# Designed miniproteins, single chains, continued (2): the designs that were tried, part 90

Each design is a single chain, and the fold is of that chain. pLDDT is the mean over its residues in the fold that is shown.

## One batch from the design tools (miniprotein)

Design m7115
Fold by ESMFold2-Fast:
Structure m7115 (fold): chain A 83 residues (1-83)
Amino acid sequence: SMEKLEEAERLVDEAQRILAEARKLAPDDHRILLEAEVDLGMALIALGVARLKPDDEESNELALRLARKALESARKTLEEIKK
């Protein structure tokens, strides 16, 4: 559904913003950033595939699932840096 694709896009945008903040706070801590960067990369690839097939429910569901994971990972990384 288009609603899932739009939600995935919103979540990816938020994850990118949070990870950019995390990188500014800990630019030299590549290890702490790595998992969140990988999760965001996977979400961006899935979102790209879903954009090519917006009516494909499986692609939209995968994009949404990976976007949610990327956002959770970005938030967790930022919280860990702020400790």
Scores: mean pLDDT 86

Design m7116
Fold by ESMFold2-Fast:
Structure m7116 (fold): chain A 71 residues (1-71)
Amino acid sequence: VISKVTKEDLDEVEEKRKEELEKKKEEWIEEAEKRYENSSEGVKTAALAGVEIRYIGELLDLTAEEVAKKL
């Protein structure tokens, strides 16, 4: 059983990871928009879709860790 102190520490780490992931997503969007500013609409859309796929992948990794903690 996770102690109250351990729960607090784990929740803090988890919140920081999610916050860092959101910041990374924002940076990836800005980088994609800047890199493909002068590209066709299709290329811009594909670049943003790539950012979303990457974000979902990392979000799934975080969710898997959350599920493992409940086991």
Scores: mean pLDDT 70

Design m7117
Fold by ESMFold2-Fast:
Order: C-alpha cells, then structure tokens, then sequence
Structure m7117 (fold): chain A 72 residues (1-72)
C-alpha cells in the first residue's frame, strides 16, 4: 500500500514538474484521499476521490498518462 501511495505522489510530482495545470491541487487532494484510506475511513476516501475525479478529471487523465509512460 505505501509503495503504491508513494508511486502515485511521484507521478503527480512529475506532472507538476511538467507544468500540468491543476497538478499541485490534485497532489493535495490525493494526499487527503490517502490519509483517509490510512485512517480506515473508506467512505470519506471514496467521497474525496469522486470529488477529485469530478473537479480534476483532465488533470487526473494527464497524471495517469505520465504514470503510464513511466511504467510502460
């Protein structure tokens, strides 16, 4: 779990370095989601993730593309 969280945060950090708009805000939202997961509050984690996807969908897609390029 921790390695996956670190990988996701690194992917967002790479997107921030690439100048992706909203990547800094997405990093903060991801941190909040992961904190909720670590606390065992899955309902809050799901709610925060849904809000993040709804408000930051384009940024999420760009971060996923960056992570996919690094993993592939």
Amino acid sequence: MDAQIEAALKAVDAAIAAGVPGAEELREQLRRVFEAVRAGDLARAEQLAADMEANHRETVDQVVAVAGAAAA
Scores: mean pLDDT 71

Design m7118
Fold by ESMFold2-Fast:
Structure m7118 (fold): chain A 59 residues (1-59)
Amino acid sequence: VSREERLARAEAARAEGLAAAEAGDKVTAQHHFLEAYLLFESLGEHERAAEVAALASTL
């Protein structure tokens, strides 16, 4: 799996988390934000990971 594919997956997970949060599904939102956080951290995208963690903290 390429770095670009993993980055796209992380961005998709962030978007799915935001959609779930807007729908009021905090559990689903937290799950997707955790997936995005772990993917961004594993890719060295620490600033993007911190942004996702901040979003999760507002749930």
Scores: mean pLDDT 84

Design m7119
Fold by ESMFold2-Fast:
Structure m7119 (fold): chain A 104 residues (1-104)
Amino acid sequence: MSAIEYAELALEYAKQGDIEKAIEYLRKALRRAKEEGYSPLTIQAIELSIEALEAVKEGNLLEAEISLGMAYINLGVMKIVGESEEDIRLAELAIEAAEEALKL
């Protein structure tokens, strides 16, 4: 299973309100992304998205919003520096999973 496939599963679990499974699958996406040689900016966006999900799980909504905001800034930098479409897509999926969790 690819990093993108793991991130897609994380997003689906986040949409269902299963925050623990969303975190589990984003951690799998993070490990696979490192193995597949994704950019350091993509890795950081996934890490920040995991931090946002963990903050949601703990009921710390302010920390979750801060981590999500930092992940969006990271995505903006990725677009400016011209990261690959796959790098951008993986970062977007991780961020979307965290954003969906914050809507609960």
Scores: mean pLDDT 90

Design m7120
Fold by ESMFold2-Fast:
Structure m7120 (fold): chain A 87 residues (1-87)
Amino acid sequence: MSKEELEKKAKELREKAAQFRKEAELNRKQAEELGKLEKEYESGSPENSVLASSYYMGRSISESGAAFSEEMAKKAEEEAEELEKKL
């Protein structure tokens, strides 16, 4: 690749990493809110126990989504760094 092509690809990877970091932050915030709801409904009537379980599942999904986005961001950042080293 030309120097210009390497610079463009590195920039695109940096932008992609930033987007994944933003998605991870949103998922972490959602997981925190769902965790608060889980604790609020953790003890009580059987109906509240069903709600607590639903919030627990939502939190787990959001935490997994955040971890995935964080991993994708790291990979894109590492690829960008390797391309930048070739400049």
Scores: mean pLDDT 84

Design m7121
Fold by ESMFold2-Fast:
Structure m7121 (fold): chain A 67 residues (1-67)
Amino acid sequence: DKYNLTEAEKKEVENLPKNGVSPAAADPEMREKIAQAIDDVRTGKIKSKEEFMKVEGVNQDIADGVL
């Protein structure tokens, strides 16, 4: 896999369109960017909620779910 996401985090990304959290999250390219950002949070590359929310497609609900 391209990202070191847990199975729970992968499922969360897959559920973004189903939950209606963001229309942008329904775009496969946007979901990939969000998945990379989640991996960066877990590996310590993204250290703050503010930095995470700068990623395209990440909103408050996604940031609260991950951080």
Scores: mean pLDDT 65

Design m7122
Fold by ESMFold2-Fast:
Structure m7122 (fold): chain A 85 residues (1-85)
Amino acid sequence: MEKVEIKSVTTTATSLTVEATKIPGYDYLVLAFGEDAEVRGGVSKDGKVTLTGLPAGSTYLVVVFAINDETAEVTGDSKTVTTAA
């Protein structure tokens, strides 16, 4: 069983960039859940997603799902991050 891991999250005042472990044959979904029930998301084939237009000083629960293209097996990782104030 492959496991996706969040390798890094880089934040600015208005953006976050997530890099996940690159696993062959997987597609990636990244979701960011804000404190005010805001959800931002992106998809990727290479495990890297940039989310923009975020409020400054805001905390997000970032969740990465990697989905196997053949088996539909899902693996995930999560991290809490805060945009710069």
Scores: mean pLDDT 79

Design m7123
Fold by ESMFold2-Fast:
Structure m7123 (fold): chain A 91 residues (1-91)
Amino acid sequence: LEEKKEALKEALRLALEAGELSEEQYEALLEFLEKADQKELEELAMEMYAWALGLLERGRHPEVARRVAELARKALSPEALARLEEALAQA
């Protein structure tokens, strides 16, 4: 759990540095992560992964987007990742 929280904290920091998050949003999300259970953590990770893929498709901050997607993927359970990949395959 803590390792997954660290991965998402790094992803949020990269999004902040890219200008995709405000400092206020970043601080709020860090506070959320400190208190998050596994389910809440997976929900945020899925959202960040989808968001990063959207950035890649639009050609925005490609290096940051790839790294954020990688970090978010590490925070997902194998079951959650499989569900996400299935949903993306149907799009």
Scores: mean pLDDT 76

Design m7124
Fold by ESMFold2-Fast:
Structure m7124 (fold): chain A 120 residues (1-120)
Amino acid sequence: GAALAEALAAAGRVVERHAVGRLPEEAVEHLSEAFRAGVAGDGAAAAEHLERAVAAAEAAGVGFAGNIAATTVAAMVLNAQGHEEEATEILRRAVEAAEAGDEERVREVTREAIERVRAV
């Protein structure tokens, strides 16, 4: 719906500001695999790939951008599996934390989003 589309656009702008040309290739590959697995209904594989994407981004010193990117993909997976309200809520919380510069809160929301994907 309109609320999810707005939250996705806002998350994309945060990632663009913090991750354009800065996310490592391994993180991008894991985000792509997470989306494919999640859309196919393999929540466990999707969650593992999201965790690996975050770990690769953090190892490269861009953990903030990596956490927002992982939360965005997690929300896209949740929406694809019929959980649009949860996807919208998680994205909104992540964007609000990111705009406040609260890196620890972004990590907390990302961990929660990954666990919600694992339950798919």
Scores: mean pLDDT 86

Design m7125
Fold by ESMFold2-Fast:
Structure m7125 (fold): chain A 83 residues (1-83)
Amino acid sequence: DKRVERLAEIMRLLAEGLSNREIAERLGISVSTVSRWRRRILNGEIRPREFRREVERRAGLRLLDLGVDEGVRALVAAVDAVT
């Protein structure tokens, strides 16, 4: 499924800390498309559940972990950078 592969790649690039612009350039899609998918990924708004699971399996990441931990990970990284 091409949608699963594209969304899994977006998840991996988000986990690498790439911006919406960098992901858009990397994948050859619009920044608006990346921004919309980023919001859905981080909010866990990928349905149906089996589609979400397949995307997570291909990415090697969980949407919930990416959504919850992106902000926490960025905060912890900022704190750890001064410790």
Scores: mean pLDDT 67

Design m7126
Fold by ESMFold2-Fast:
Structure m7126 (fold): chain A 104 residues (1-104)
Amino acid sequence: MKKKYHLKVYRYNPEKKTYELIFEKDLSIDEILDFLKTRFGASDAFLKIVKGILENPEKHSEELNLGRYSIFISFEDGKVTITIRARDKEDGSWRKVIIEIEEV
């Protein structure tokens, strides 16, 4: 049976000083990788790392710093949660984005 993941995307609102949920859906690995590529312009190298983590989370460091992205891996009750923190450029400034991927 193919694993599904619950994807949540939060964008930082500097006016309210809070992260706001902007996207939420249950997705397969391939759908998550397509989402990261199309919505965040993720490189093929970054997508290969994310795929590797989702397929074999125990083989990766719990914290990975990859330029504008940081990846945190958490293990709890046989479930894997991956948190990706990204900086996005909008109107000449950087916005903070948090992407949370949890095994369903």
Scores: mean pLDDT 73

Design m7127
Fold by ESMFold2-Fast:
Structure m7127 (fold): chain A 79 residues (1-79)
Amino acid sequence: SVAALRAELDRLLALLRAQRDRVAAESKTMDPARVALLREQYEALVRMWIGILNSILPKADPEQQRLLEEARRELEALL
């Protein structure tokens, strides 16, 4: 259902935004090499999810496509 997809995408975006904020906060207290590694891992995770959404998008119905495209734009903004 569209509602279930919206809820899952909202949870995913909230999780990744929290991870982004955590990396930013830890950049103030951790050494630069460790921060760089965490940032790399975070960005890899975001890019993985963009890839997953891109693979689903062509198979989705028009209502789902709109939600997936909005979520993809939000994910791209997190990079």
Scores: mean pLDDT 86

Design m7128
Fold by ESMFold2-Fast:
Structure m7128 (fold): chain A 86 residues (1-86)
Amino acid sequence: SVTRIIALTLRLIGLLIEIERYGLTEETGNELVELLKELIELGADPKLVLRLANQAIEVVKKSPGDPELKEKILSELEEIKKEIEA
């Protein structure tokens, strides 16, 4: 569903802006991971999902937030990248 892929992509971009501005929380980190997983399940273009995953990794690395939470979310994002690249 093209409409659902577009909607999830826009939500993900908005979430990245929120994380960059206000910092990473458990809620925003978990939503970020789930949005990327749903894009994969919907058959979104792997190049698009890889680009979004790379942006997510960079935003999370730069964001304020708890170091333990950042490490957890970064680990989950790196696993998503491996799934796309495999």
Scores: mean pLDDT 87

Design m7129
Fold by ESMFold2-Fast:
Structure m7129 (fold): chain A 97 residues (1-97)
Amino acid sequence: MTATEEEAEIGLKSIVNMLSTGTGGHFGLARRGVDALVDSGHGELAIKKLEEAAKKEKNLKVQAYLLSMISRIYRRLGDEKRAEEYEKKAEELLKKS
């Protein structure tokens, strides 16, 4: 089923919460949620909302997880160069945490 923009925004709030407060098992669910949003045509909306969350996040590990999800979306959209740039940013934040 194709998600509406409103359903996509609700899903994104859940994904951000899973990455901010979740355990290792929540990362699997967050990845599946991101994949579903991209497949339903909401990849650009997901990038925007995840970037907004990352800019507001004070925890470096959580910020890195958010940037890693943005990297995953770009890779799924076929933008490997941007995917690599966001993954590198995530790795740099994890080294500082």
Scores: mean pLDDT 77

Design m7130
Fold by ESMFold2-Fast:
Structure m7130 (fold): chain A 84 residues (1-84)
Amino acid sequence: EATYSKGPAEPEVLELVRETLETLFEQRVKKYKPSEEEIKEAKKRQKELLEELSGLKFGPEAVKALEKALELYKNNEPLSLLLE
C-alpha cells in the first residue's frame, strides 16, 4: 500500500499535532479556568494554523507551520498564551 509515503504535512502528523494541542489546551483550561471567549479565540487560531498546513503542498512553508504548532505543544507552560 502506498500510504507509507510521508511528507512534512502528512495527515497523520497533522492529526497528532492537533489532538496533542487540544488536549494540552483543555488541561490548561481546566486548571486555570479562563473565559469562554478567550478559549474560542485560541481554538480558532489553532484550527487556522492546521488548516493552512493541509492547504499547502509538501514544502518548506508547511514544515514551518508544523514546527510552530509543535512549539506550542513543547512549551507546555501554564501561561494563557493561546488564550490571549
Scores: mean pLDDT 56

Design m7131
Fold by ESMFold2-Fast:
Structure m7131 (fold): chain A 70 residues (1-70)
Amino acid sequence: SKLDKLQQTLDAIDKLRTDMVNGTYSQDDMDRLVPLVDSRVAVQNQRIQIAGNERVTPSQSYARTQRPAP
């Protein structure tokens, strides 16, 4: 699904961030990491919007059973 693909992208970004932090890094590296963190937040916000759009607003809390054939 769209959410699944977005989650995979988020996980990839988080892994990259973690890999950079797990190395011993300088202040310059930290300054470069800040935009990546901001991108991660933007991806999460998109995920929320997609989840909202996928939810059926004229509520499907009741599933209507198909009427038997005549």
Scores: mean pLDDT 58

Design m7132
Fold by ESMFold2-Fast:
Structure m7132 (fold): chain A 89 residues (1-89)
Amino acid sequence: SERLEELFRRLAELSARIRELAEANTEEALREGRELLREARELAEEILEDPEFTERLIEELIRRVTEEGVDDPEARAKAWIGAVAAARE
C-alpha cells in the first residue's frame, strides 16, 4: 500500500537523520535529534498497527544488518522492534 511505503521511507529517513545528528554531538544537533525522536515515536505507533508492514520491516532490517557484517543481526533487529513496541506503550 502507498501509506505503508510512505511510513517505511519516513522511518528510514528519520533513523538516518537521528544517527547523523548523534554523531555530530553538538547542542543544536541534540535538540533537533530529540524532536526527530518524537516524530519517529508517532510513526512507530502507526507501523505497529500494520502487521504486514512490521514483518516486512523486520525482514529488511535483518537483511541490511547481515550485509553490514555485524554480530547477531537478528538480535539487533529484535532490539529495534522492541524499542518501537515500547514507544507505542
Scores: mean pLDDT 61

Design m7133
Fold by ESMFold2-Fast:
Structure m7133 (fold): chain A 100 residues (1-100)
Amino acid sequence: SLAEEVERLLAELSKLHVQFLRAPPSERPAILAEMERVLAEIRELAARSTDRALLARVSMTLGSLALTFSIEALFNPDDELIRRAADLAREAELFVQAQL
């Protein structure tokens, strides 16, 4: 189902977030690119969903991710990849909220 596919993508995104934070600098661009791909897939599925409860849960999860990266960016102000990750998560959150 669409809900099961979304839940799998949210779980993948959570794993990529942990991998990104633990990764050496040389591996982080590839992980960020994979997060961007997963976020794009979540947006595509959200655009096709009429399940308001699912969309609200996705929006909240993406908002939490955006907040977490924003906090991480405060402690790592020279890390442009963390800032980009925060921006990508926030853009995805706002897109999903617009589907509500």
Scores: mean pLDDT 87

Design m7134
Fold by ESMFold2-Fast:
Structure m7134 (fold): chain A 84 residues (1-84)
Amino acid sequence: SPLVEAFKEEEFREKFREVVERDLEEAKRDPSVPEEIVELLERILRLLDKLKDTDEYVEFIEAILSAKSLEELKAVVDEFEAKL
């Protein structure tokens, strides 16, 4: 898969983490963003840091990017936390 090859590139992995970190900082500053979304972004960033040296890192990023709703995104985060 072309996406799997792109996700294995170190530059893409670092950039993805930076995007999530920036989104979290923006969400923390915006009082209209629900606390649940801020907490979810913190959990995602924490998982990226824990998985960075594992084979599951690319799978986790693919799963996040394939999520089409907040409920699907939460399910992905719950699944990967359970694997740790």
Scores: mean pLDDT 77

Design m7135
Fold by ESMFold2-Fast:
Structure m7135 (fold): chain A 81 residues (1-81)
Amino acid sequence: DVERARRLAEKALEAARKAEEALKAGNLEEALRHAMEAASYLVGLAVLASVTGDPEVKAILDETAAAVQPVLDAVTAALLA
């Protein structure tokens, strides 16, 4: 399950990067789309951590959430402005 966690983390980070790029470009529609993708992968990672109880999967979740959450927050703030 560590390999699955790593794949979910990679996808979440890539989606978050694309959301940040779209946000910097002023494209709120693309930013939201990629932010939703990142959030979906992050939820999948959280579920995997919960069902496995694997500390390595939890570490991957924590690191990924720390990197992804600021991007999700930035997109949310832009949408609520």
Scores: mean pLDDT 87

Design m7136
Fold by ESMFold2-Fast:
Structure m7136 (fold): chain A 69 residues (1-69)
Amino acid sequence: MLALAVAPTGELGLLDTDAGVLTFADGARAPVEVVEEQGDVLVARLLEDVETSAGRLRAGDLVLAFRLR
């Protein structure tokens, strides 16, 4: 299932919850774990550090995501 994710840096990404992967607009990819779900709103945790065009994100950082229908 796909969701639109917003990182703490303001960077947007596409969350694939089946694959457990977050992909940013610059092509950077990071493994994630969904830790909370409330209807169409999800919270995912980064499992590894990732460098994006908007800045570096760290393992343990939380991203807010919204289900795409």
Scores: mean pLDDT 81

Design m7137
Fold by ESMFold2-Fast:
Structure m7137 (fold): chain A 74 residues (1-74)
Amino acid sequence: MKVVTVRYSPAPGLAGEIGIIAAKHGGRVLSGDSATNTVVAEVPESQADAFVKAVRDLAEKRGVTAEVTVEDPP
């Protein structure tokens, strides 16, 4: 698994949409924080690049900025 942290500009429902994308890539949301506009998800290593691309595509469609960080699990 890879841990992916997404920080986004404020947008209604975006955290939920990121969670759906994580599930579609065999992953899950570990945490979400609306105060910092952050979602942390884990996805299989083989799906990490596809997940990051899908999140960036979502951000572009919503007209928001998303900063994505990919890490190995602790």
Scores: mean pLDDT 80

Design m7138
Fold by ESMFold2-Fast:
Structure m7138 (fold): chain A 79 residues (1-79)
Amino acid sequence: SEIDLVSEGLNLAAAGESIEAIAEKLGISKETAKRLFEMAVALGASGALALAPEELRNAPFTSRETLERRIAAVVAAAE
């Protein structure tokens, strides 16, 4: 699903995978992979990516609402 793709993309980016590798592994375009990478970097700026990789695989990024809440926290932190 769309949410699962975003979750997996964020996990791959957090694990240090390149945009090219993310695009290839998920079967998506480079532009979509770049967007997921940018989102992972933004989440990292708020410390969200300080979560263990196992936590990123589970509940926090499996729902759209949880992801949107974390993005909102990053935006708020950036001021």
Scores: mean pLDDT 56

Design m7139
Fold by ESMFold2-Fast:
Structure m7139 (fold): chain A 61 residues (1-61)
Amino acid sequence: SDQYIAILIDLVRQEAAKETDPEIRALLEETAARLERAKSVAEAMAILRETRGRIDEVRAA
């Protein structure tokens, strides 16, 4: 579980590093920080789902 969350954090940070939109990059960096505090895989998945929704809203604007 902890190892899986660590992998998710790394993937999110890699996506943030490749992101050219500063607003979306900030959301991804915030998400990585939130994942560091996640206590379960279920919480991590909820955080990722929330972030995806926020990114979709930014891209739709």
Scores: mean pLDDT 85

Design m7140
Fold by ESMFold2-Fast:
Structure m7140 (fold): chain A 77 residues (1-77)
Amino acid sequence: DEALKAQYEAEAKRNEALAKRFKAELLKLSGDQKFADNIDKAIADAKKQSPRQRAIGLGSAAGLAAMGASSSRIENK
């Protein structure tokens, strides 16, 4: 149980870093501030949750940010 919580916290930290990096890339490539703001809100909302839900929420935010960044790369680079 405590080991699982530690795993969730580590996963949440990695997912948050990924979400922030992809958000920065999205914003730099497309300038889509509304999408970037939605990613920020998803990160903030996830960080308010329990460790398990935080890891899941941040994973979803990272996935959303990654899709946005990937789409932006294809469109204008």
Scores: mean pLDDT 79

Design m7141
Fold by ESMFold2-Fast:
Structure m7141 (fold): chain A 91 residues (1-91)
Amino acid sequence: SEAFDEREILKALLLIGSAIDITDALHRGETEVAEEIRKLTDQMLAAIDAGNYKEAAELARKMAELARQHGWTESARLYERIAKELEELAK
């Protein structure tokens, strides 16, 4: 149950972070950036649900880099943390 609880917490944190970033991207008129975040989020959720934690961690790092490029420093730190936690689940 510990792995299940951790997985659900990571999914919730991902959804909160991506919702904030999507909202900010749309507020800036950056529709393509919002769509990229949505696609990466969907791919990460699918990978987590499939137990592909290594793939999910790699996607989380891509999301952190995207967030950093757009000045979302707090979100970038969150996605980097999610990536590390996913790596622990992959062990």
Scores: mean pLDDT 88

Design m7142
Fold by ESMFold2-Fast:
Structure m7142 (fold): chain A 74 residues (1-74)
Amino acid sequence: RIRELIEKARQAIENGDLETAIKYAEEVADELDRRGRPVDAALVYIFVALAKKTNDIGAIELAVKHAERVLEEE
């Protein structure tokens, strides 16, 4: 479930584990796409790509916050 993936991403962020945070953020993007939200999935993926380029876990925090806003809209 997407909420579980978000929680796992948040735990990885708290631990400073960028690779695990990226993994779960990508799974969140995949789940948003499966739910028929391709634009929201693309935004999460853009933040993941930024994190990979900059080695900045803060970009994953932006990805997770966007996914949380999408779930509040549902």
Scores: mean pLDDT 83

Design m7143
Fold by ESMFold2-Fast:
Structure m7143 (fold): chain A 81 residues (1-81)
Amino acid sequence: DREKEIEEALPALREVMKELGISDEEFEELLNKYGIEQLAIAVQLALAGEPEELIQEALESPFEEALELLREVRRERVAAR
């Protein structure tokens, strides 16, 4: 079940958010507003060093568009190698 896999991923995602300077309270607010799937994309963008504006765009975009944005960023990073 996807729901169980998501629940198991929550502790790991929370730890990554703490490393990025996001408090547990802020993480809960973001999780309630955007959901775990959008937050996972945003966290990956933040870990890649992308600007806050791009991270915010991904959070506010539909999931498919946010996923495409993450894929584009990853391709650019590989090409810039």
Scores: mean pLDDT 71

Design m7144
Fold by ESMFold2-Fast:
Structure m7144 (fold): chain A 69 residues (1-69)
Amino acid sequence: SEEEKERVLETVRRIIDAGVAQGLPREELHARVEATVQALADQYGFSDEEKEELIAEARRHLDEAVARR
């Protein structure tokens, strides 16, 4: 559902914000974000298309947050 997708993105944003605040390397943040999206997408039973959409949106948030670092 859209609510479940938004929940995944909210979780990703929290991970990104916390990682940036902790000074984690970009590579580690990428790995954590991707692993989180993969795990949650699998748990919620998202389609491959929905999963790719979530990964793309998560990467957009990550790139923006890291660029401001």
Scores: mean pLDDT 79

Design m7145
Fold by ESMFold2-Fast:
Structure m7145 (fold): chain A 95 residues (1-95)
Amino acid sequence: GLLEEAEKLLEEAEKEKDPVKKAELLIEAVKLLVKAALEVKTEAELERAKELLDRAEKLAAELRKDPRVPDDLLLELDIELGMARIAIAVAELEL
């Protein structure tokens, strides 16, 4: 499912050594997390989505400190993280 695909990409991002490729993988993971959050139907899925968002936020904080990461990638990452926060908040209200 989308949640499992998001987790796999997030794990790949966490293990990536190149900061630009790390940011690109994280953006893709967060995009899948947004889609997964919109399809959440259970409390367990919501809790898992929240855990993945927390991990993504921590990784994003590291990337924001790296001067090698282009500002355009950081902007895209921040937009996708914002969308994920909204999607998870909506899912929580519907459960």
Scores: mean pLDDT 90

Design m7146
Fold by ESMFold2-Fast:
Structure m7146 (fold): chain A 75 residues (1-75)
Amino acid sequence: MRGVVVRTGSGIAGIALEDGGRAMAGGADLAAAKVGDTVPAIIFRDGRAYRGTATVLSGDGGVGSEVEVTPLEPV
């Protein structure tokens, strides 16, 4: 699932997903990431939270960066 980083602050990066869903990643993890790097994420889908990953596709991990998010396991 593709997403875009829409906010960074307070140790968190907020991600808007192309399906209207949401994800969050650690702000420091994402700021240190380069294109192709994968960081832990929490994905919100179908009224449930999932532990998963966000892989940086473009940008520097800040606002406007494109990511691929993958839900792995429910929390």
Scores: mean pLDDT 82

Design m7147
Fold by ESMFold2-Fast:
Structure m7147 (fold): chain A 70 residues (1-70)
Amino acid sequence: MLSGQEQLEHFLDQLKYAVSRAPDMTPEQRDNVIDQLGRVLNDVLTVVSPEDAERLRREYEEAVRKIREA
């Protein structure tokens, strides 16, 4: 099991990667990636501090915006 800190860092890397790949994705692939990231976010939120949870929500919201606008 990854620590909360390791899960936070891994998730942030996943968000950055998804944003970088979004221009090469179909609309359906973008929607699927957003849905998958949202499910992972909900899991990570159960194991991180409230401060880290707030950061994760902001980073996810920003990534979703960038993916949809790509």
Scores: mean pLDDT 83

Design m7148
Fold by ESMFold2-Fast:
Structure m7148 (fold): chain A 83 residues (1-83)
Amino acid sequence: SYEEIARKAFEAAKNNDIEGFVKYGKELLKLNKPWDKYFLAALKAVINDDYEEAIRYAKKALEVDPSNEVAKELIKFAEEKLK
């Protein structure tokens, strides 16, 4: 499912697993969802420790798909990093 692959991509991003991020990111792109560009940008921001940018892009992904649970988890994760 999209959610399963998105969750694996997010876990890879949190762990600085670049190979895993690339693998699951490619699988997400194959699903051709219109919010993929925003969600992938949020994951790249997490890898770069750009948590404010991660929140901005994840919110854009949620504007297109409010049911994206992984984007909600990413926002919570990034907000915790900005403490």
Scores: mean pLDDT 83

Design m7149
Fold by ESMFold2-Fast:
Structure m7149 (fold): chain A 64 residues (1-64)
Amino acid sequence: SVAELEAEIERIDADHKAETAALKAEAAKTTDPREQRRITYRMFSLMADTQARILELRRRMRAL
């Protein structure tokens, strides 16, 4: 149902916010520029994955 897909999008968004907060905390604990860069790219990868998952769910909602 549309409601179930909307609930899944809300869960994905909440998970993304939690994971991003954890990565920001990890970045704050290091002074190594290479490690900070690694964490930054990891955050970009996480954002791309989250957007892809949400787009797929929105596509499924349009098919209903």
Scores: mean pLDDT 86

